# Designed miniproteins, single chains, continued (2): the designs that were tried, part 58

Each design is a single chain, and the fold is of that chain. pLDDT is the mean over its residues in the fold that is shown.

## One batch from the design tools (miniprotein)

Design m6126
Fold by ESMFold2-Fast:
Structure m6126 (fold): chain A 63 residues (1-63)
Amino acid sequence: AEGDRLAQRLADEAVELAKKYGPEKAIEWLRKRLDEMVAEGRLTPDQAEFALRVAEREAKKVA
């Protein structure tokens, strides 16, 4: 589904931001972006939660 692809793309972008600015700033950015996408109806809450969980796990590997 389009939402699943969007969620994965946002998680991947957060990991790239973590490499440049650190995981805390990257995850803060991602949380705000996911909240906006859920509010817009582009993501379900479950898709947003999945993206956040993946990004938190992957960001720790680059910290």
Scores: mean pLDDT 81

Design m6127
Fold by ESMFold2-Fast:
Structure m6127 (fold): chain A 94 residues (1-94)
Amino acid sequence: SLVRFLPGLEEIVKKTIELLDVVDKYAPKEGVSHAVAFTLAIIAAALEGASPEEIRKIGDDFVERLKALGASDEAIKKVQELVDEIVKIYEKAR
C-alpha cells in the first residue's frame, strides 16, 4: 500500500515545490515560512493516511494565512490552483 502510494507522494512533493516557488516570487516574504509549514503538514498528513477533505483543509487554511499576510489576488489564485492539484493527486493515489 505505501509503496503503491510513493509515485503519488513524489508528484505531491513536486507540486509543493512549485507552490513554494510561487509564494517566494509573488507573496509577501513572511509567506515562505508558512509555505514550508504547509509542505511538511501535507507530507505528514498524506503519510498518516488523512482523508482528501483533511488535505484540502490544510490547503484552505494556508490560503487564508496568505490572504491575511496581504498576498495579491494573482498569488492566491496560483496557490489555490496548486492546492486543487495536490488534492486531486492525493485522491487518485489512494
Scores: mean pLDDT 84

Design m6128
Fold by ESMFold2-Fast:
Structure m6128 (fold): chain A 57 residues (1-57)
Amino acid sequence: SLTPTETTILGLLALGKTNKEIGEILGLSEKTVKSHVTSIFAKLNLQNRTQAAVAAV
């Protein structure tokens, strides 16, 4: 299951936001956002940002 932060990041990925933009919105560093994106991809067996955006719907 995704954490609340990972769920929020997945929703922002679906809106086409970059890791930098997500960091600015959530008050996180771009590196922290990248770590969360990697965790989301691993948990959902996703390979790229486009698959993550589809999974958010």
Scores: mean pLDDT 80

Design m6129
Fold by ESMFold2-Fast:
Structure m6129 (fold): chain A 70 residues (1-70)
Amino acid sequence: SEKLEEARRIADEEVQRLLAEGVTDPVEIAKAFSRVIEKGRELGLTDDEIARIVSEAAQRYRAELARRKA
């Protein structure tokens, strides 16, 4: 789905920004994922689709953060 690809692209951009800026503040991380949720809703994605994209992005962020902070 083009909408799913666009939402994943936006999620990846937010993850890349958090990692590039070295953000570990829970509030700033929550704001970044909140933007992904809002964009998913704007695109007309279902709650299940948005939850999956956010979960996948959060998992990628945690994995990369662990590699960089080890």
Scores: mean pLDDT 84

Design m6130
Fold by ESMFold2-Fast:
Structure m6130 (fold): chain A 57 residues (1-57)
Amino acid sequence: MEKDEELLREAARRLRAAPDGATAMEIINETAKELGISPHEAAERIAEILEEEEAAA
């Protein structure tokens, strides 16, 4: 399921570039739909990736 991880990483990058919370919410919802999961699960997985990226930097 490596494609799912790629989509989550892309969403994390786009969230960092989002100008407002409405855009961020759209990105989360679109990612959740693409993966077939809930927006809550998508947000949690994206947050995990952001934390890992910050810890690695």
Scores: mean pLDDT 77

Design m6131
Fold by ESMFold2-Fast:
Structure m6131 (fold): chain A 72 residues (1-72)
Amino acid sequence: GPDLELSGSAAGAVAAAALAAVGAGDEQIRKVGEMLHKLGRKTVTGRELVEIAEEVGGPAAGEAVRRLVAAI
């Protein structure tokens, strides 16, 4: 759900899967990693990961992360 706590590695993996599913490339995946690093926290919520993916890959990427997070 949206309050799911994800480690940086788990958040990166979920975002990479979502971005790949919507046709985004390595540059967008790298940008998500940079945004996660800028948060300076050990974990991010599912909601925050949706917002980061939407910022980098557009609404389709945000929706893909939201669906993946909701399924967990």
Scores: mean pLDDT 78

Design m6132
Fold by ESMFold2-Fast:
Structure m6132 (fold): chain A 92 residues (1-92)
Amino acid sequence: DDLKFSLALTYELLGRYYFKQGKYDKAIEYYNKAIELLGEDNARVLYNLGLVYAKKGDIEKAKEYFERALEIYKKNNQTDFAKEVEEALKKL
């Protein structure tokens, strides 16, 4: 469904917008809306949720989301994205 996909991308963009504004709870809300449409295996949205939780100081949730994103990127042989997530994990 092209409309469902477009809506999910809009929610992801809103999540990124609020993250850049320091509105972390709103960023989490919109990333969760994107996951509800795209599924729990969208590595990019999971990685972005990890970044938001890290900025909030919720290291346990940040690590959980980064590890989930890393597993998906490695499974899909997306080596550059996997490396980016590994670097984010090292900064926790």
Scores: mean pLDDT 87

Design m6133
Fold by ESMFold2-Fast:
Structure m6133 (fold): chain A 75 residues (1-75)
Amino acid sequence: LPSLDQLRQQLKDLEPKVKKAVELAEKAGDFDSAKRVREAYQSTKDAIDAGDTSGATGSLVTLQRLVDEVEKKAK
């Protein structure tokens, strides 16, 4: 599993894509997808802050998937 510092860096690197995905979903009227992305981001941040490396790793994978799904729908 990645270290907490690596997970923090991965989340930080993903933040611009998360912001863009939320904006794209909202612009498309897909408020459910925007909500899921925001919730996954918050869950990942909370898991990292709690020191839950396993939970943070799983949440980060889910967040990446949701961001990719929004980007794919926008094309």
Scores: mean pLDDT 82

Design m6134
Fold by ESMFold2-Fast:
Structure m6134 (fold): chain A 78 residues (1-78)
Amino acid sequence: MRPSDEEIEANVYLIKGAVYLALGKQAESRGDKETAIKYYEEAAKWFEKAADLMSPTLAEQARAFAEDAKKHAEELKK
């Protein structure tokens, strides 16, 4: 079975989202709120892009990750 180009692209976007989410958490743990907000917003964008290329069920999970990242960013903005 060969993955579709969309499936490969979606997986790349999920990995980017996960990396930015991890970077956001690291920045937050250092008290660097500005950098944490930037990385959480980037994570959300990549998860949303991944969701657009996925089946409805998988897209729902990716959008949940995006919403979680957005909430973290908004909480830090106050």
Scores: mean pLDDT 83

Design m6135
Fold by ESMFold2-Fast:
Structure m6135 (fold): chain A 64 residues (1-64)
Amino acid sequence: MDEQTEIGLIVARFVAGEASDEELARLMRLLGKEFPTPEEAARYFRETLERSKRAGREAAEEIA
């Protein structure tokens, strides 16, 4: 499976609330990020998404 297809599959599972820490760690590896444990990779991914959501809301408020 190519990297782009695998990334899309893991993201879809995350949105559905079904993604495991191991799947999120695999996603991080596909994006070139290495972590000592799957739990740290999953935490980084979740924190990065929360930061992105906050930045997106702030950008929308600045435009509005």
Scores: mean pLDDT 73

Design m6137
Fold by ESMFold2-Fast:
Structure m6137 (fold): chain A 65 residues (1-65)
Amino acid sequence: EKLEEAYELARKVVRDALAAGKSRIEAMNQALKAVEEAFPDLPLEMKMFIVRDALNDVLAEEAAA
């Protein structure tokens, strides 16, 4: 459940950042910071997987639009 919450947070932050005209790198960095603040107990590797998965999902949606 906390993993899904972290994923949803990362996805939201990535979407908002991209919608604001930020780069993919900036979107990823903002999502990682948000996940680190909200879920500090998650291992860094897991946070990185969540952020990358969320970014890929949002980019796939953007490419399909």
Scores: mean pLDDT 81

Design m6138
Fold by ESMFold2-Fast:
Structure m6138 (fold): chain A 62 residues (1-62)
Amino acid sequence: MKLPSEEEYEKEVERLEKEIKALKERLAKETDPEQKEKLKKELLEKEIELGILRIQYAVSKI
């Protein structure tokens, strides 16, 4: 198992944060209730992924 380097961690965090930002912008502009619910679900899933990644990296640094 290869622990993510600081550079690899930063790259993955940047990618997820960019995806989350794009989803938040889409959600803010969306007027269709069905699409809003879909975007909210996708946003929640991406935020969970980012949270898990941050926890895994923090634990690996202790």
Scores: mean pLDDT 78

Design m6139
Fold by ESMFold2-Fast:
Structure m6139 (fold): chain A 99 residues (1-99)
Amino acid sequence: EEEELKKEAERVKKLFDRYADELTARGHPELADLVRKAGELFAKVLEKAKTPEERQRIARLITALSLLVTGVLMDDSPEAVANARRALEDLIKELEKLL
């Protein structure tokens, strides 16, 4: 179980690092930095998750954020970028409180 959580944490970090690289390539380096930070925090929170319920909650948040970032990668309008930035900043604060 602990080994599986470490592997999943590594996969999540790599996934968001890839999203951040793509955002940087598209001219959104500030959003990319927030995505990298969210990925790092998700990895840490996932490694500390003690129950299946906590892991399921974290998995849903990871999925929701992945969809948000993918949406921006498909349509990087100023409104979409601004909305994603606010959502990421709020999520980062929430995750930091869990650590």
Scores: mean pLDDT 81

Design m6140
Fold by ESMFold2-Fast:
Structure m6140 (fold): chain A 68 residues (1-68)
Amino acid sequence: MSEEEQKLVAISQIIAEVAALYHAGELRTEEEMIAYAVERTEELFPGDEEVVELTRRQVRQAWRAFQA
């Protein structure tokens, strides 16, 4: 698996965790979901601003889907 593929897999897993926590009632707001996902992404890829921003974008998309 390439480094790029590895990062995408990690982001997908983080988004799945965020979705599960949201449906369990552990995360209630867009800000809480973003904060959780960003913290997890920064732990795995410290200093990678592109990966962190991609994670924020994916969480915002998931939040919009949950509100639709």
Scores: mean pLDDT 83

Design m6141
Fold by ESMFold2-Fast:
Parts: C-alpha cells; structure tokens; sequence
Structure m6141 (fold): chain A 59 residues (1-59)
C-alpha cells in the first residue's frame, strides 16, 4: 500500500540516516565534544523514528 512518493521519502530519510551515522563515527574517531556527539545521536534517533513511522503508516 505504500505510494511511490512514500517509498521515495523513506529512501531519502534512509540516506540522511546513513550520512548522520557516518558523521557520528567520524566525530567519535576525532574525539569531538560530547555535546556534538549527543546531538548527532539525537538526530539519528529522530530520523530512525520518522522512517519507522512512515513504514507503519504505509503498512
């Protein structure tokens, strides 16, 4: 039942999630400030939750 538009939106969010995960890995590798790491982790969580919500809505 997911529309082509919903599939495209999910794909875009999955790409954003992958990019943020890479940013988090780099931040941890370079010992970035803990606040910066926490912000990235929070953004990753938000993206993951949006993807899950869209997939549940699409069912």
Amino acid sequence: KPSKEQQEEILELEIELALKRMELSIAKLINAPEEEIKKLEEKIRELDERIKALKEEAE
Scores: mean pLDDT 80

Design m6142
Fold by ESMFold2-Fast:
Order: structure tokens, then sequence, then C-alpha cells
Structure m6142 (fold): chain A 60 residues (1-60)
């Protein structure tokens, strides 16, 4: 199981990321706490690609 915690610039960015996870991996569990998003998802290619994409967006 993939478990990642990502901190975004603001709450809107965190909510956007959470919605993306739910939309692409419906079985994932997502928790939003302020600017922080905790993602628990199956260790699949789809989940890994999604996490990599979110990390890239976070770094931009």
Amino acid sequence: MLKETLTFKNLSAAIGAALSVIGEVPEAKVKVSGNTVTIEAPDTEESRALIDRLKAELGA
C-alpha cells in the first residue's frame, strides 16, 4: 500500500489534490488537514503515477 503525505501552498491546492486522487483512484483513502493531504492507495501503476504527478505539481 502506498502512503504519502504532501503539503501544499494553501487549502485550495490541498483540496484540489484530494479531489484528483478520489477521481483517479476511487478506492484510495484521502485525508485533508489544513494544507496537508495524506493519501493511502493500492500499490499499483495508476497510484504510483498519480503520486508522482502530485509531487511534480507540488514542486512547481
Scores: mean pLDDT 79

Design m6144
Fold by ESMFold2-Fast:
Structure m6144 (fold): chain A 89 residues (1-89)
Amino acid sequence: SDEELIKLAEKLKKEALEYLEKAKEALKKGDIETAKKYLLEAEISLGMLLILLGVAKLIGEEKAAKYIDELIKELEEKIKELKEELEKK
C-alpha cells in the first residue's frame, strides 16, 4: 500500500539523516575516515530509497512514488553538500 511504502521511506530517510549528522560531526573533528564511513552508510540508505521508488512505480502506488521521489531529492542534495565539503579536506 502507499502508506506502508511511505512509512518505510520515512524510516530510511531518518537513518540516512542520522548518518549524515554523524559524518558532519566526524568531519568537524578532522576524522576524515569516520566521516567517509558514515557518508557511505547514508549513500546506501539513498540506494535503498531508489529501489523503493522503483518498486512503488512498478506496482502503481503513485502517491508513495511521488513522496519517495521528493525524499530522494532532499537527501541527494544533503549528500552532495557533504561530499563537496569532504573534497575540500
Scores: mean pLDDT 87

Design m6145
Fold by ESMFold2-Fast:
Structure m6145 (fold): chain A 64 residues (1-64)
Amino acid sequence: MHVLTPVQEKILAVLEEAGDRALSVREIAERVGISQGTASRHLRELEKLGYVERTKDGRYRYKK
């Protein structure tokens, strides 16, 4: 079982609130209060775990 970090849970909450709208790494970083580098790293892991999907233009959205 993979345990999500508190930062990953906050990222997911931000994306879930956005619904079907894809957010940039910058928007996610600003809403969570972290650096873009930290947000990018966590988003890549969340994508691998199937929690988020990356759009062709480099944005991320919540994946059920």
Scores: mean pLDDT 82

Design m6146
Fold by ESMFold2-Fast:
Structure m6146 (fold): chain A 80 residues (1-80)
Amino acid sequence: SLEDAVKLATAAINLAGAYVNVEIAERQLEKGRIDLAKKYLEDARADLETVESLRDYLSPAAQKRLEEIRKRLEELEEKV
């Protein structure tokens, strides 16, 4: 259905967004930009919360990617 297609697209977009925000946050931490890293980690957290609410629409590979991104986010949050 169109509704299911929208949910799947939303999950995919937010999962990609979370990944990008985590990557940017890690680079900002490497540069000593703690406040900017915090901002990107907060954006990644919001993206992951959206994806988690749509978890049942994710393929097994996408669910594994979600868990990998979450673990990396949590590790980086401990550094800020």
Scores: mean pLDDT 89

Design m6147
Fold by ESMFold2-Fast:
Structure m6147 (fold): chain A 77 residues (1-77)
Amino acid sequence: PSEEELDAEVHLALGEIYLALGKLDFSRGDYDGAIESYKKALEHYERALELRPDNEDARRGIEEAQKFIKEVEEKKK
């Protein structure tokens, strides 16, 4: 694969990892940690989508990360 394809795959994987970390933090009541992890997931998914605009996994990851950030912010009140 090209450097660009590898970069996109790495960012997609990092997005998935940070999304999982955010879910773990949230389940443990670490709402600030969850928001940080979901924001990092969002950043990596956005980068993957920039490199590959047709990447459906990255689009789904962006939607999920945004949804989870909103959910955590609502519970943090």
Scores: mean pLDDT 85

Design m6148
Fold by ESMFold2-Fast:
Structure m6148 (fold): chain A 60 residues (1-60)
Amino acid sequence: SAAEAARRLLSVPGVTPEQLQALVEHFGSLEALRNATVDELAKVPGITREQAEAIRAALA
């Protein structure tokens, strides 16, 4: 599931491997990241609200 979530995230336009690393570090795990709201995702440095919405949709 972690590898699947990582592949989905990297398929989002503009999401880089560096941003994926920042997201995992911020939330502590991919499971916590999957349960994060758009508002929580947008608080991560380097993540725009548009990217946060796309990330949330990709993890649904």
Scores: mean pLDDT 78

Design m6149
Fold by ESMFold2-Fast:
Structure m6149 (fold): chain A 68 residues (1-68)
Amino acid sequence: GPTTAAEWTALGEEYFAQGRLEEAIRAYGRALALDPSNERARWLLAAAESLLAGDHERAAAFLAQYAA
């Protein structure tokens, strides 16, 4: 299973791509527990949490900031 922040972030991105938002949030949370400075995991966590809450506009804004 994943052991590094990068591996947890990659697993989270796989869950996110599948629409498995709760699993994505847990995976990104594990990545941030290992590396709190991981900007990729921070923005993707915020986007996943926004989508789970039904806030598609906020999720799009977080993804746009991450992509910039």
Scores: mean pLDDT 84

Design m6150
Fold by ESMFold2-Fast:
Structure m6150 (fold): chain A 82 residues (1-82)
Amino acid sequence: MDELIEKLVEAAKAGNTEEARKLMDEIFEEAQKLVEEGKIDEALNLMKRAVDALRNAGASPEVLAYADEKYLEILRLAEEKK
């Protein structure tokens, strides 16, 4: 996952919104698998690390909004398991 987060940061710094969204989708898929395994805290931590890395990299508002949307989707999936 460190490789995906690193690529995500590089895409965001380059202003490549399309690539950043694709990499965020890959991170989302891994977080979704963690939720399915009952590893809710690990899934939320992964999504938070990705969002924090984007914010620290100075990602565009479009990329940040997309990442926030994906984070909220993982939060919703976690709540549905309760």
Scores: mean pLDDT 83

Design m6151
Fold by ESMFold2-Fast:
Structure m6151 (fold): chain A 70 residues (1-70)
Amino acid sequence: GIEEFERRLEEALRLAREARETGDEELGREAIARMEELMELAERTLPPEELERVRRVYEEVKRLAEEALR
């Protein structure tokens, strides 16, 4: 359901922020992996307007995680 999807989005974003703050490359990779799964699910199930919102979260997660991976 949408409630589980929203919780998973919040968790991926939280992991990405923690990875950036700690420089934990493993957490950064985990955040990206979780967000990629959510993006695939979103592309299959959500209308275009909601999909755009999820894409914005995905970009933020990647940005934060990439700062930890560098």
Scores: mean pLDDT 80

Design m6152
Fold by ESMFold2-Fast:
Structure m6152 (fold): chain A 66 residues (1-66)
Amino acid sequence: EAEELLKKGKEAFKAGDYESAIKYAKKAVEIDPRNVEALELLAEAAAKVDETLAAVAKEAIEVIKS
C-alpha cells in the first residue's frame, strides 16, 4: 500500500535513515508511479546519498506534472 510505504519512508527520513527512506519511496512509486508525494520523498532522500537518483526522481515529477 503506497500510503503506508510513504509514511514509513518519511519516518526513516526524519530519523536520518536515507537508505530506508529511498527503499520505501521506491516501493510506493512502483505501486503508484504517478504519486508525486512518493517521488518528492525519493528525490529528497536521494539528494542526501545519490544526486543521480535524485535528478531522475525530480525529472519524473516534471513529466507527470507536465
Scores: mean pLDDT 77

Design m6153
Fold by ESMFold2-Fast:
Structure m6153 (fold): chain A 59 residues (1-59)
Amino acid sequence: AAALAEEGTLVARYSREMAEALKNNDQEKVDEIYERLAKELGDKDFAESVRKLIEKAIA
């Protein structure tokens, strides 16, 4: 079945990548992943919300 999941799949994929970068204290990589996610979604505010959620999950 087709989940609406294109947006959800992008979020899940980039969330994993960003979590790894954050665990490694690789801020440059975090910024690259965030920029990529924001571009793919076309919604920078939503991408920022995802970033904050991941940061809270790791903290």
Scores: mean pLDDT 72

Design m6154
Fold by ESMFold2-Fast:
Structure m6154 (fold): chain A 62 residues (1-62)
Amino acid sequence: SRKERERRRRDFIDSLLAGRGIDLSRLSPEERERVRKEAERELRELERRGREEDEADRARAA
């Protein structure tokens, strides 16, 4: 369901933060929310770039 997908997305964002060397276990819940929001914005930007590439492919095919 959509709720499950959102929960998985949040878990994925946490994994990305850990991959950046951010120790989430040492952060307070408030600090974790802040870094999560930053990572979520970065993911949205990456998704936008992916769409732009798809659009370039379509323009190239036409």
Scores: mean pLDDT 74

Design m6155
Fold by ESMFold2-Fast:
Structure m6155 (fold): chain A 97 residues (1-97)
Amino acid sequence: EVPEIELSPEAREALEKGKEYFQKGDYEKAIEWYKRAIEIDPRSGEAWYNLGLAYEKLGKKDEAIKYFEEAARYGSGPTAVAAAVNLVILKKEKEKE
């Protein structure tokens, strides 16, 4: 398998700022920064994964599922596994209704 290329400094900075807002509970601002990271590097599985987590925190399960699917597609190793686990959990929750 081809190793993932390192994120550009701008994409990495946007991802880290998104994580800071996420930790503060400002999920809407976290989403803005994660989307900026994805605009710079659309192959960032970690940015897609964190975007999914932020939408899940806002109760937007359909969007969270969509972004975890992108995280599984572009991510590798731990990120892909984490995305797959969250997809299983969210899909099981939707089976109730």
Scores: mean pLDDT 80

Design m6156
Fold by ESMFold2-Fast:
Structure m6156 (fold): chain A 56 residues (1-56)
Amino acid sequence: SAMDEAFERLKAEVERLVAEGRVEEAERLILQAYLDGRISAEQAQELGRLLREMVA
């Protein structure tokens, strides 16, 4: 689905931003994607969890 495609692209972008030390931008990207309706609340929570795991 379009949401699943958006989720996979956002996951890759979040992983890239975290690898570059741009954690605040990754957090903002997840929030903005959710507010724009590009991903579901469940997908936004999953990306947030992944982000926290990557910076732990």
Scores: mean pLDDT 86

Design m6157
Fold by ESMFold2-Fast:
Structure m6157 (fold): chain A 58 residues (1-58)
Amino acid sequence: SHLELGKAFFDAGAYANAVAALELVPEPDSEAYALLGEAYRKLGKYDEAAAYYAKAQE
């Protein structure tokens, strides 16, 4: 549910809301981590984006 909500916020350009929803995913998979990375990149938070991209590749 939070993953789908995070995707909807991301598609709407609401990147801060997408981050908030995605951080509530209880067991994030590679898709959730990749989307967190993209959302942080869109917010200009490149260190956070890089960290989540690394998690997405585990």
Scores: mean pLDDT 82

Design m6158
Fold by ESMFold2-Fast:
Structure m6158 (fold): chain A 72 residues (1-72)
Amino acid sequence: MEKVKEQALKEGLSEEVAEMVAKAVASLEDEEDRFRAARHLLTVYGGFSKEEAEKAAEKIVEAAKDVPLQPP
């Protein structure tokens, strides 16, 4: 999702890692799973500490919520 990738880039991630995070979050339906996936990728590929990864993951997951649900 474009907003998720944009938020990851704002957190200081490379385009490569930001795209990985965006794809992982977009593939998951559960908010807690999205948070864990983002935190893991930030720690492993982004070089973030656990605390930094948790803060960035919260913002990234929050950005994924910004699209209002419009049922038909």
Scores: mean pLDDT 74

Design m6159
Fold by ESMFold2-Fast:
Structure m6159 (fold): chain A 66 residues (1-66)
Amino acid sequence: MAGLEADQAARREEDIANAEELAKEAIASKDKSKAASLLTAAGILAMSTGDAEKAMEIIKKAEEGI
């Protein structure tokens, strides 16, 4: 049934959303060390979804904002 696939998709969407929020916090951070830690966390979380292209997009956007 599509229920389990929908649950996995929802988890991936949540992980991507959380990664994007961490990236936004990195951009907003005035501390380069904190920004780097947040960006690393965002990258790890995004990569955990199995979508390397989306993960790199999030990381690049954050780096451009820092």
Scores: mean pLDDT 73

Design m6160
Fold by ESMFold2-Fast:
Structure m6160 (fold): chain A 85 residues (1-85)
Amino acid sequence: NVEEKLKEAIELIEKGIELIEAGKVEEAIENFKKAIELLEEVYKKTKDPEIKTAIALIKRGLAMLKAGNLEKAIEAFKKAIELIE
């Protein structure tokens, strides 16, 4: 179910942001990777360009996290949620 997968992906992104704020960056990365997998499945079925853009934003956020740019990473993840809600 596309709707269930989209909801689960949003919950994983929200949990990832909470984990960053708690200093649990490695656990946050795992949540964002799972969210990407679910969103890629949603995109395959829907071809929704907003889902594609959200995936790109999460991937950018992950790159920023790995570079230590936590604030910019969180901004990217929040923008992804806004786009797909």
Scores: mean pLDDT 89

Design m6161
Fold by ESMFold2-Fast:
Structure m6161 (fold): chain A 85 residues (1-85)
Amino acid sequence: MSLAERALEAAEEALKKAKELLEEAKKKGKVPKEKILELEETIGIAEILRALAKKFNEMSEEELAEIEALLDEARKLLDEVKKLS
């Protein structure tokens, strides 16, 4: 799998986890700190992979922007989870 494919997959996984964690926070009013840390780590890995894909010119500006949009949404949802927890 290319760096580009790994970066996109990691960003999509981060957004999926962020959405799932926010729904659990809404249902339970609080989520374990371990789950918040796992989401932060997943976002961090996706950011590193995106930076590497950019450095090695494996992605277009449009593809890099798509990943950034996914990560921005994941970060916003993480902030909402932290406010609820």
Scores: mean pLDDT 83

Design m6162
Fold by ESMFold2-Fast:
Structure m6162 (fold): chain A 66 residues (1-66)
Amino acid sequence: AQKLLEEGQRLTVEAARALKAGDVETARRLGEQAEKKFEQALKAGASKEEVLRAAGEAQRKAAEIL
């Protein structure tokens, strides 16, 4: 579960970097992949609280990049 949370966070940050570079299509695809990783983490036994915390941390980093 932890690796899936980390992958979701990484993809969220990469999506923000793509958006900052003006690549809206790549940013959307990376964001969708991040959501799938968080869903997989939940199915693999991560709690909803763990997923929300990981997503929230990634969103904060994304906001700092943009």
Scores: mean pLDDT 82

Design m6163
Fold by ESMFold2-Fast:
Structure m6163 (fold): chain A 85 residues (1-85)
Amino acid sequence: SLQEEVDRALVLMTLSVALKAARQGKYDEAIELLEFAKKQVEKVLDGETRKKAIESLDKAIEALKQGNVEEAIKYLEEARDIVAS
């Protein structure tokens, strides 16, 4: 549906902004954006795809909390790919 396409696009845009924030060392901003993306994913995706996306987002958030930007970017890109599928 159009609403599902819009909601998916909004998640992807949120993840893109979070990726930019993470690369700029704005970890608190990136974490807030990823927490928001998790809430969006719970409404937009279902089943195993939702579970995989949430797991990747949680790992990205934890990596940012530890200052591990390379690991955070890896998991953020993984979540983006899952949402885009």
Scores: mean pLDDT 87

